# Ledger of designs, part 44: designed miniproteins, single chains, continued (4)

Each design is a single chain, and the fold is of that chain. pLDDT is the mean over its residues in the fold that is shown.

## One batch from the design tools (miniprotein)

Design m13507
Fold by ESMFold2-Fast:
Structure m13507 (fold): chain A 100 residues (1-100)
Amino acid sequence: MKREELLAKIRELIEKHQDAREKEEILEAYKEMIKLLAEYLGEEFNEEELDSLGKAAKALLELLYKYALKENPEINEEELKKKQQEILEEFEKKLEEEKK
């Protein structure tokens, strides 16, 4: 898959799932994004292990990290890991607040 195809498909997925509000709909959006990124990167993933929003979000962030490194090898890996960790922690905190 070419980068331009990936970006077009990502845009289509965002538009398809823009009104997702239910946990099942959000999880499906994450699974589709994971599949698309994994195909582009030549990575394998086990869809059966993506049974929660937290697991799916973590898998998506790991693939986004690999994508960023592939497209921008000059990026400082430590800075990228720090930003990824901050995003993951903020996402987990938001999920916990929404469960209350």
Scores: mean pLDDT 70

Design m13508
Fold by ESMFold2-Fast:
Structure m13508 (fold): chain A 111 residues (1-111)
Amino acid sequence: MKYVLVVSSDLTPEQEAALGERALREGKAVLDTRNLSPEIRERVEKAVEELQKNPDDEETALRVASELARIALEEPGLRGVILKDGRTVAAVSSDPEAAREVLEEIEKRLE
């Protein structure tokens, strides 16, 4: 099963889980960028395009998660989840602790 990306702003944990289930069911990226600045929105859209070009590649999925985590540190309210085979591969948020933890996990997996 392919990697699928979900991105939104100001998600609760319940809303994040619901979008994750939708993304898995549809096999497509789900984006809610309504509250993002135009510059951040462009960066998110580029990350999504990169994953969509290589949806079965774990390294690409981890690099995209890395970029989303960096964006989340700059943009309040950004949330993102990358899923594969019904599992969360990476989750990012505007919480600096959560975003840093995601970056550390990605660094370990890319080693």
Scores: mean pLDDT 63

Design m13509
Fold by ESMFold2-Fast:
Structure m13509 (fold): chain A 100 residues (1-100)
Amino acid sequence: MEAVELARKATRAAFARDAEAVVEYALKLAEKVEEAAEKSKDEKIKEEALREARALRENARAVAEEIATAEDPRRRASLETAFAIRLVGAALLAELAEKS
């Protein structure tokens, strides 16, 4: 599965408040970002990609649980939006790393 498709599935899972699916797809996205980083010949792009993959691995479950348990609809929408932006950024970084 391509990085962009994994970001899409993780985002949809977040809107559905399916914490386990969010974690599953976010971790698969982190793995794809790591694979792309290893192919990169640009050291700075590689370092940035590995940093983003690590952030996804470390934070995916906490973010998924916070979205699932948020009682305030405005806070939930903010968390969902921030997470979606992060996932798209990670997918784009994977594409950039693979081309670099």
Scores: mean pLDDT 85

Design m13510
Fold by ESMFold2-Fast:
Structure m13510 (fold): chain A 99 residues (1-99)
Amino acid sequence: GPAPSAEDLELAKKAIEVYKEILEKQKNNEDYSELVKEFEELLKKLKHKKAILEVAKEMLKMHKETLKELHPNMSEEELKHIEEQEKKILEEIEKFLEE
């Protein structure tokens, strides 16, 4: 299909940055409720399936890194399980967004 628009790419970048701020606030036990609202509004504006998929990929990657920081004693087996679940979630999102 057609490439994402410049607007879709900028919205995706903004969504990723807001999500990164949410994770940093969560890590520091700070309130992130306003950032969640901002993130949801950015997601509502995304129209292109590839831009949505890129946001999902970055969210899952950042979530995994945050889990590793919050649980430094996480085993390789637990980390592998998280990676397998992330892959399945991305495959389901891709199917949902399929042309």
Scores: mean pLDDT 73

Design m13511
Fold by ESMFold2-Fast:
Structure m13511 (fold): chain A 70 residues (1-70)
Amino acid sequence: LEDEVGRLVREFQALLDRASPEVAREGVARWDEIVREVQRLVEAGVPEEEVLRKFAERLRELIRWLRERL
């Protein structure tokens, strides 16, 4: 899961570099929402493995959204 999340984060960053400034700004805003959601789960005491799994799911959705707009 940790390796998977790391791979997805790198993929997202690479796609942001290729995106228009408008799409990149929206992508960052969506990333910030995902990070806030992950922080809430951590603060609520959700196990790390479950947090990472949900983070990976949200990252795949974000990457798919970003690819459609390149």
Scores: mean pLDDT 84

Design m13512
Fold by ESMFold2-Fast:
Structure m13512 (fold): chain A 79 residues (1-79)
Amino acid sequence: SIDAIVAEILSLLSPAQQAEFQALFAGLRAAVAAGDREAAVQYLQQIQALILSAPVSEETKRRMMELFQRLAELLEAEL
């Protein structure tokens, strides 16, 4: 489910934004695996900022935020 949500977000981003998102998400995954809640929260905030600053339509941004909220909930459950 997490991988499916990530794939959906990536499909809505430009190639440059996809690369940045993937780098941040890799850091988030590492923080979650380490049980580092503070680092995980920081990566979640950076991913949210990336989505909110994306030069995409308001509708696309809203869809990405819905996906991000589901992603954050699933990752919190793994901590």
Scores: mean pLDDT 86

Design m13513
Fold by ESMFold2-Fast:
Structure m13513 (fold): chain A 59 residues (1-59)
Amino acid sequence: MEEEERRFGENFAAIVGAALDLVIERGGLSLSEEERAAEIERAREGGIRYARRLAERRA
C-alpha cells in the first residue's frame, strides 16, 4: 500500500534525523540546517524505495 510505504519513509527519516542530531552533539559532524534537511529528505525517499522493494520481494 502507498500509505504503508509513505509511513516507512517518514519513520526512517525520523530515525536518521535523530542519529544526525546525536552525531552533531558529540562533535563527529557539522551540518547546516539546509544540509540536515536535505539528508532527512534523502532518507525519506530512500525509505519509500526500500519499502517498495521489500513489498515486491514478499509478493
Scores: mean pLDDT 79

Design m13514
Fold by ESMFold2-Fast:
Structure m13514 (fold): chain A 63 residues (1-63)
Amino acid sequence: EITVTLTEVIDADGRVSRSSSLTTAQLGTLVGYRLSDDGSERVERDEDGTRTVTSTLRFTPAP
């Protein structure tokens, strides 16, 4: 089982910065895995109009 956290930061001008907890080494392993649960998503808004979206995804080995 692999759990991946995706973080997306959108500024007031609509520019998007993305990051994930998934490493390059895990990316290759993920080929044998499937998304089992799309997990939870949280949205946080800052005073300057910046929006931070955090999503947690769960992957399990494919049969």
Scores: mean pLDDT 71

Design m13515
Fold by ESMFold2-Fast:
Structure m13515 (fold): chain A 81 residues (1-81)
Amino acid sequence: MREELEKRKEELLKRIEELREKAEKVEDEKLKEEVLEKLEAIEEFFKRYWDKLLAENPELAKKTLEYAEKILEEIEELLKS
């Protein structure tokens, strides 16, 4: 379902922005840099390639989205510690 995946992508991009704000407040410069680089890579992927991936292979798009969501969960836990 394209509409469901598009909504999840929008929620993912919103979470990236929220995590970026949290990462900017981190005092550990190495952790901050690593987190910001990962968030930027995920955001760039979804901004550049998502529409093509969703059109060509919606099943792979769903798996890619799920993988990105897991990465954001890991980042969120790292920022809580």
Scores: mean pLDDT 84

Design m13516
Fold by ESMFold2-Fast:
Structure m13516 (fold): chain A 55 residues (1-55)
Amino acid sequence: SEEEKALLEKFVERLKKNKDDEIAVTLVTMGLEVLRRHSESEEVREEADRVLEEV
């Protein structure tokens, strides 16, 4: 969905801006795991998986 795509984009931006914040990185990683496993959008699931490989 558009909301899931927007959330994914926000997670990516947060990772880029907060690389040194272990708590922020952990919380974003957990959110990405939820999107990867449970998103109804195949595109969102694939993109979340790709981003998680870079963390």
Scores: mean pLDDT 79

Design m13517
Fold by ESMFold2-Fast:
Structure m13517 (fold): chain A 83 residues (1-83)
Amino acid sequence: MEEKRKKAIELIRKKVEPVIESIEDEILAAMLRMSVGVTITAIRNGTPLEELAEENRRLAERSKNPEHSKVYELIAEALEETL
């Protein structure tokens, strides 16, 4: 796996894990961990980082749940930092 992709995964974990750990709703936290896991799997499988950043940016903008929006925003930011 490219160093750029490893850095993207590391930045996502660093930015997102503290936010999810602060959520008291166990179901919401589990759903957010699943969403993060899907993105990390896509990174490992070679999906273009630009495509993943754009998709997470769109998900953040369209999300009505502020915690979902924040997590998608942090994923997009981490991916954009590695572009």
Scores: mean pLDDT 82

Design m13518
Fold by ESMFold2-Fast:
Structure m13518 (fold): chain A 80 residues (1-80)
Amino acid sequence: MEEEIKKLVEEADKLRDKGLELLRQGNYPQAAETFRKSADLYLKAADLYEKMGKKEEARRFYTRAIASYILAVGAEYLAS
């Protein structure tokens, strides 16, 4: 399970970095989609930590998911 969570977090981090690059390029619609995918993976990691009883780790990744959703909403606003 920890190895599975690590892979989810690594993919979420890569998607977040890609989203930031797309924002810098002014590609707001693609950035928004990419941040939403990142947030979904952070949520999955948080849910797995919660199932393990690791509440502090779960809160950390819920926080990262929320941050990525905020970036997605911001990018959607800039696209409108």
Scores: mean pLDDT 88

Design m13519
Fold by ESMFold2-Fast:
Structure m13519 (fold): chain A 64 residues (1-64)
Amino acid sequence: MVKPTKMVEVEGVEVPDLPSIDEEEKREIARRAARTPPEQRPAVIVGEILRIIGDQVDKELEER
């Protein structure tokens, strides 16, 4: 069982409700997770979160 903390349901998929991830990004995570077999969804969700955070950091570094 997944520990229920800071999770929101987006298009039938539970996605972590993180302040650094906006609603549009959560929707993209949910969309990709929904197209992934259930057993792989947690890994896909974590991977997308890391990608989004990494993209934000990279964008800030490139803009400076």
Scores: mean pLDDT 70

Design m13520
Fold by ESMFold2-Fast:
Structure m13520 (fold): chain A 97 residues (1-97)
Amino acid sequence: MKALEEEIAKLKEQYKKASDEEKIEILRRLINLLLELYIERHEKGDLQGAIEYLEELIAVLEELKKLTENNPKEVAMLDRLIASLRRQLEEEQRKLA
């Protein structure tokens, strides 16, 4: 959806000037938006578009992990989620071959 893509662009711009606390909230919003776009592309059979949003989602999760390093419980949860999504990405990429 064009509106979701426009919100992502705005959040990315806000992220550049944000405090660490604001960055965490921006990244959490980006995760939700990217997941929604990934699901929409996947449901429509747009595997290339789905892969692109899945790659962006993984990158945002890795950035969130860096900002939450002082919380071992959250880091462990993010590590498991990133590993799961990387496996999903490899499966999606195999379908394009």
Scores: mean pLDDT 85

Design m13521
Fold by ESMFold2-Fast:
Parts: structure tokens; C-alpha cells; sequence
Structure m13521 (fold): chain A 80 residues (1-80)
């Protein structure tokens, strides 16, 4: 569940044209998983992804990306 959520978050950024953000989200997820809970890893990856969206997209696109990421996090939290 957590690994699938982390990958889906990265894919959202790749589709938005932010491959560097996707890579950092994946790295943050894997690093956090080594020391923290699976849910915390998903949340930290989501935070990194949302920050990249805000920096690189229009406000409207950033909001849509953040909403999609939020849904992924909520689904993972319900299963973890």
C-alpha cells in the first residue's frame, strides 16, 4: 500500500512535467521508510511533491496536483 502510494505520487509529478520533483519524492519516500512509518514516508513524499508543484506550475495546476496527491495520501492512510 505505502510503496504503491509513493509511486503514484511520483507519477503525478512526472505527468505534470516535473521529473526532478518525482525523483525527489521517490528518494524522500525510500529514505523516510528506513527510519519512520510507511504512512509518514507517504506523507513526506507528498509534501515534497506538493512543494515542487507550487514552484513549477500555475496556481490552478498546482492546486489540482495537490488535490490528487491528497487523495492518494488519504487512501493510503485508510489502509495503514
Amino acid sequence: VAKEAGERIAEVLERAGIPDGAQKARETFEETLKTESPLDAVRKAAEVAANYAIEHLSPEEAQRVAREIGRIVDEAAAKL
Scores: mean pLDDT 82

Design m13522
Fold by ESMFold2-Fast:
Structure m13522 (fold): chain A 81 residues (1-81)
Amino acid sequence: MEIANEVLRKAQEVGSELAPVSSEREVGVQSLLAAAKTAEELGAPKEAVDLLRQAAAALAAGDEESAQRYLDEAMKLLYEA
């Protein structure tokens, strides 16, 4: 539970920092990559970290549906940890 809250906080912080100078897609991709790095540093399950990276890759490719699916799966794992 603490890991999920810290990951979400870091993603929101990075998103807010980038929003004034970056496109919405670029902000989303960088926020997801920052979330994955923070989750890894906090010892989150590797599967959750890998899913966050897959969500970022899908979003960068323009596949918003797959990106949302990977993000939902990653968040479920982070909240169940």
Scores: mean pLDDT 78

Design m13523
Fold by ESMFold2-Fast:
Structure m13523 (fold): chain A 104 residues (1-104)
Amino acid sequence: MKVYEIEVEPTVDAIVEAIEKLLQKENISPTEPVLISGEGISPEVLRAAVRELRKRGYTGIFPVPAEVGLALLGKKSEKPFDVYSATIIKTAKEKNIPIILVKA
């Protein structure tokens, strides 16, 4: 599974621009599944950025909870995963779905 880390200002515009540039640089199709996780970023800001990216045609982008993002990065979670989160982690690893960690 490919992991990308980007450092951005915690604003919708900065997050949208950074993710779009990364996807273009890595030649990732707008419809290809990509997981997005935030560290130090408000869930509301991250959701707004995902909505804007989807309006620009990046329909494969899916926001995941911080716990799922940390687990996919190989960092320890302090909470046990529910069945839904565990399924997302397993599926992402098995299908080699890329993840982008957006840091403030």
Scores: mean pLDDT 76

Design m13524
Fold by ESMFold2-Fast:
Structure m13524 (fold): chain A 100 residues (1-100)
Amino acid sequence: SDEEIKKKAKEFLSMSREEQVKYLAELLGVSEEDAKAGLDFVENLLKTRPDLALFEILQIENLPVRDVAAFVLALYIVAGKLKPIGNDYEFAKKVVEKYL
């Protein structure tokens, strides 16, 4: 359900950074280095240019890092910690549902 997905997203965002990195690496099948890079990328985007976050993520050349960044952005949107623009919420929900 929408509430269960939102709860899981909030639980992830309440984890320590070290726990978030390990969780993402295991869930997405990427290295902890790639998981950390994707997480750091999103955290920086949300502080500097949140309105362009999806566009900037799509420019990432390292595909594992890009996939992590897209998933983390989706978790922020689903958790209600970032206002979706246009259809971003529907996209975010589908991305989160695939893995959670």
Scores: mean pLDDT 81

Design m13525
Fold by ESMFold2-Fast:
Structure m13525 (fold): chain A 85 residues (1-85)
Amino acid sequence: SELDRLLDEYLTPEEKARVRELIAEIHKNKDNEEKYKQLVSELKRLIDEGIAKRYGSTADLTPEELQELLQRYRKLREALEKEIG
C-alpha cells in the first residue's frame, strides 16, 4: 500500500510494526472516544519522533529541505487519514 511505502521511508521496521499495531487498535476503539483520542495522539507522536530522528531540528534545515520535508509529511498524513477514516 501507499502507507507502507511512506512508512518505510521514515521509520525503522520496529516503528512501522508499532504504527500498524496502533492503527489496528484505533479501529477496535472507534466507539471509545477517550481511548481513540489517546491512540491517535500516540500514532502522531511516533511518526513525529521518527521524522525528527531522520531530519533533526527544523531550525537547521535549508528552505528547500524544509519544503521537501513538509511535502513528504503531507503525503504521509493523507495516507494515514485514509487508513484511519
Scores: mean pLDDT 75

Design m13526
Fold by ESMFold2-Fast:
Structure m13526 (fold): chain A 89 residues (1-89)
Amino acid sequence: DEVERLEEELRRKLREYLGLSDEEIEEVLNHIRALAEASGQDLASMLRTAIRGLENFEKLKKEGKIVLTGDITPESIVALFINLAELYS
């Protein structure tokens, strides 16, 4: 299943790049699912967008160009990744 594969890739990358707990990862995934449903977008497409944004975030972090600060919510994480995917696509 493409969706299951993409969800596992996103879980792995959220754990690896951001050090999120399993609970925080599921909150991010639930927010992506809710956003896809509310916007009428295909879930697999939304997951691919989130993965791209997270990869762009990791690249910028390694280059010293971006830092996450303050209270980070699942909603803010998803919004950041979608924006970064669009900006650098």
Scores: mean pLDDT 78

Design m13527
Fold by ESMFold2-Fast:
Structure m13527 (fold): chain A 97 residues (1-97)
Amino acid sequence: SLREEARRHLEEARKLAEKAVESADPGYYASQAVAHMYRALKLAIEAGDVDLVREIARTAREMAEKFKEKGYEDSANQFEGLARIAEAEARRLEAKR
């Protein structure tokens, strides 16, 4: 259930990120997407699911690049920060395998 909950939060984050790039208030929806990704990351770590943590890191990197391309620098920086945290957590979990 932790993995399923994490995947639901990751999917919600993807939908909110898409909405952000189409909206008149990209920062609002991007911040909600980041919050859902942090929840997904926490649940994936609690589940010990290294592959899911890596998927979250990759998704955050993809979102950071997309927001950067659109000139939404603050949103891009939030996703980059999350990606770095997820990448560090994946390495920590992999070392315990």
Scores: mean pLDDT 88

Design m13528
Fold by ESMFold2-Fast:
Structure m13528 (fold): chain A 82 residues (1-82)
Amino acid sequence: MEEKKERLIELARKNAEEKGGDVKEVEKEVEEFIKFSEENPEVQEGMIESGERLIEALRKGDEEEYREAQEELKEEVEKALA
């Protein structure tokens, strides 16, 4: 968990820095996802699938897939936190 968290944050940070984005905002989003998945195991499966897609997009360096996966993950988090 910790290693995956750090790696995901680092990849997202690098991508945000390259584009002049808000690195802290991206870190917060990833941390919120991890924290929520730990606190809500009932919805964890759906969020794991969204998170897995995000990680794969980052691994492939596919900017478009990364953006779409990040939006899907945000929607899942927002629905769960509502």
Scores: mean pLDDT 61

Design m13529
Fold by ESMFold2-Fast:
Structure m13529 (fold): chain A 97 residues (1-97)
Amino acid sequence: MVSMRLTFKFKTNSTKEYQDNLAQAGEAMLAVQEYARKQGADLEISLTISYDAETGILTVTVTLRGEEKAVKAAAALLKEQMSKSKNLVSIEEEREE
C-alpha cells in the first residue's frame, strides 16, 4: 500500500469565490468517491480544509492511501478536477512510504 498527500491552494477575493472553490473541492471529492466505488477500490481518503482570511488563501489537503494504481488514478483525477478552478495558485504532491 502507498500514501500520497496533495495540497491545493486557492486565492479567494470574495465570499462568492470562497463558495465556488469549496464547491469545486466538493465536486473533486465526489468524482474520486465515484471512481473508487465503480472500481471496487480499497481507497482511504482524508480531507483537511483551512482558511487564511487575512490572505484569502483556501488550502485543501487530501491524503490518499491504498493500492498504488488506485492512489495514482485518484491523485490524477483530483488534480484534473481542482485545475478547473481559475483561483488555483499551487499544487504540491508528497509521497509517503
Scores: mean pLDDT 82

Design m13530
Fold by ESMFold2-Fast:
Structure m13530 (fold): chain A 83 residues (1-83)
Amino acid sequence: MEKLKELIKRLFPSLTDEEIDELLAAMGPTRALEFILSEALHRGELTDEMIDEFIELAKELKEKGDPRADILISYLEQLKKQR
């Protein structure tokens, strides 16, 4: 997931590509997305464009059969409505 790695690098520029791949392998993509989303919220760095990227990634995860992706999509859409 190219966009997910780009989001991680943007929020955590000190992480190497290998460290990012290791994180994704350990947590899985849905949990990694949740972690990155919470960090972006805490830093106040969450833009509307980033929310759209997160929604796209969560929809890809739903298509792959991850049941947690539906909850994540609903949460992200709720965040967009609060702006």
Scores: mean pLDDT 76

Design m13531
Fold by ESMFold2-Fast:
Structure m13531 (fold): chain A 68 residues (1-68)
Amino acid sequence: MVRKKLEEALEKAKRAKVDPNDDIEQAMRDILIGVLETSMSNLESDFPPSAEELLETLEKILNHPFVK
């Protein structure tokens, strides 16, 4: 379940409409994508975070306009 939410958020971030003339907006999207990819990688670690803890962290990120 958590992995699917991360994949959906990552896809939304990649599809986010950013102003091509706004380097800051593009950089913020790229940072968000990196955080999501790192979170997915952490799920494969020997000691993955609990699904609830990861979702609480993601809830803050999901309030960002690039992933809504």
Scores: mean pLDDT 66

Design m13532
Fold by ESMFold2-Fast:
Structure m13532 (fold): chain A 62 residues (1-62)
Amino acid sequence: NAMAKAQELIDEANRHRQRGLELLAEADKLPPGSPEQVALYREAFEHFLRAQKLLEEANKLL
């Protein structure tokens, strides 16, 4: 049903948000502007964008 599907999307979005925050915390421990830090920031950003898209899809079902 639509509610169950919306909950699945919300749960997936929350997993992406959590992963993004974890990557930001890891990046903040690295030397400022290092290639490794930049890579982690990019990966975190991708997770946040995916979370936003999933939440928008969930909202359309509610």
Scores: mean pLDDT 89

Design m13533
Fold by ESMFold2-Fast:
Structure m13533 (fold): chain A 88 residues (1-88)
Amino acid sequence: SALEKLIAFIYGLFRTYGLSENTISAEQLAELTGLSRRTASAIVRVSKEVKMPSGVALMIAEAAKLLGLSGRQTVEAIREAYERYLAE
């Protein structure tokens, strides 16, 4: 499914870039990706909770957009990928 593809992609991003604080805003993410402010806000919020780099949040937003996934589905994918990453 598109959701499982996004989870696998995000897991690979965590393996490649690791975890760190980010400085990206919802406004900045929305402007860079064309996502709605609501979707960008949801992604930015969870990105700060799981501590992902700004570039990783941007790559996730672009992938979710290409896969046609909602903000809710994108947040679910991020949380699932994070749990898989921590369990390794």
Scores: mean pLDDT 86

Design m13534
Fold by ESMFold2-Fast:
Structure m13534 (fold): chain A 100 residues (1-100)
Amino acid sequence: DISSIDERELKEALADMFAGILKSNPKPPETPLTPLEILGLLRWAKEHNPELYEAIEEALKKHGLTEEDLYNADKDPEARRKAEKAGVEIKERYEKLLSS
């Protein structure tokens, strides 16, 4: 039952790695958030910051994105474009978190 799709499993691992990096070094990236970085931040925020989790979910919904769209953004230019726009808003909220 755990991922019959190697690509999906790899993408989930990359998102989890980013969430782990945030636990060790809680800083926003210099570049705009990638779709997998958004997914990793979402997973981290779900456990560690409910307000940020809600803000990320709201931004994704506002741009018509699901977690599945984030996994497929490398193959879907429309999903990638929407994720880029959502990522700008999400990064701003994350930076406010780190400003204490």
Scores: mean pLDDT 72

Design m13535
Fold by ESMFold2-Fast:
Structure m13535 (fold): chain A 72 residues (1-72)
Amino acid sequence: MEFTREQVEAALAATPEIPPEIRRDVLEVASQGPLTPEEIADRIAEKYGLPEGVRETIRRILEDALRKAGLL
């Protein structure tokens, strides 16, 4: 399921434990169009040259935030 920037922003706002730098980068990527949590994590990992383990962590954090916001 794809999410808009506004949906991702609402999910992140409901999860204050996520560091501000991660929130900024996620929202920047989400502004590129409706994307799945996997696609958002992949684009962040590509942009910053992050290892696969960090990519999976970002994906899981996004999915958890979306579930908490009732969007997933």
Scores: mean pLDDT 79

Design m13536
Fold by ESMFold2-Fast:
Structure m13536 (fold): chain A 74 residues (1-74)
Amino acid sequence: DELRARAEALWERYVALMREMAAVAGVDPAAFDAQLAAARDYIAQNEDVADFVAALEALEAKLAASLERFRAAV
């Protein structure tokens, strides 16, 4: 299914972004573990792939904003 392939690609993108965040010095890895656990819980509770895609896009936007803030902060 196209939606399943899209969900898989977005999940891989999210994991890659998480790895990039973890590679930044001074970042607490526990914060990213919590977000990853929340995403897994959402997948387990919801079988609606479209809602899952929307949730992943929202999480990606939050992570991108957090990364930008970490780069700007001293």
Scores: mean pLDDT 62

Design m13537
Fold by ESMFold2-Fast:
Structure m13537 (fold): chain A 79 residues (1-79)
Amino acid sequence: MKVIELRLRKTESGLTVIGMTFEEAGKYRIILHLEDTGKVVTVEFEVPKAGSRVTIVIDFEAGTLSVIVDGEVVYEGPL
């Protein structure tokens, strides 16, 4: 499993959208370091093929996190 670490700062809108394209299929772990709160959130997901698009939606106001792989919601949970 590959691990990716991201450092995120809250935007004025409170909503952050991160788009990533993955070069390899497989299981991934993203570790999100939230700079404003000091909180660390870990999410695991599967990338079905090379070139898959992963979108991470972080709502700092609602305190929610979503992970979308090729248009399919694979994770929704609290921040």
Scores: mean pLDDT 79

Design m13538
Fold by ESMFold2-Fast:
Structure m13538 (fold): chain A 76 residues (1-76)
Amino acid sequence: GPLTPEQEREVRLALAEIVLAISGLTDVSREQIEKIANGELSDEEIRALAEKSEDYNGFKKDVEEAERLLRTLREQ
């Protein structure tokens, strides 16, 4: 794809922030956003974030869709 590794990281961070915003999670630390972007969140951390969104299944689905979009961008 036309993206550098640094640009790919910026896109991952932006998509993680969009997923959190769609899920109603606006009070999330920068460190947590970076972990989401890198796929480094544990199941326990995902559960804690999902509890704040009031929709655990919706949050998990949004994360999976964000990862799918990142894969598509990487293949271009």
Scores: mean pLDDT 63

Design m13539
Fold by ESMFold2-Fast:
Structure m13539 (fold): chain A 76 residues (1-76)
Amino acid sequence: SSAEIAAQLKAKLKEYKAQIEKAIADGDYDRALALIQEIDQLLLEVAPHLTAAQFQELQPLLQEISELGGQVAAAL
């Protein structure tokens, strides 16, 4: 179901966020960028299978990841 897909995507995005935060803390901006690119690919594949409401529930987490992406871009 789309609800199961949304729950799995949310869990995966939380894992990616933690890995990106660790990469930034370690000064490994190349790894952080690679993880962000993996998220972009995941969203391209999975987001079309979600309802608008389910995707909206992910927006705060996606915003946090976007802010981390801004830090990575500024450091490179």
Scores: mean pLDDT 88

Design m13540
Fold by ESMFold2-Fast:
Structure m13540 (fold): chain A 87 residues (1-87)
Amino acid sequence: SEAEKKAGLDKAVKEAEDAINRMREATQRAVDTGDIEKARKEFVEAANKAALAVSKALFYDPEKGRELAQRLAEVTKEAFEALEKAK
């Protein structure tokens, strides 16, 4: 049904946004604490969840999914830049 499709998309968007936020939190913890190994594990887990959620969003709405994929790429780039500065 249309309601089920909308619910699936809304859930995928929320899961992607939550996971992207967790990636940012892991990056900030690495910068604040210097515990790169712990932050890396948290970041990778969040990134995997974000990628899965983005794939689901792409299935329901390719345009919305592409927007989330771009955001995921931007957050990943920001993380690498922040971690390089913290070395």
Scores: mean pLDDT 86

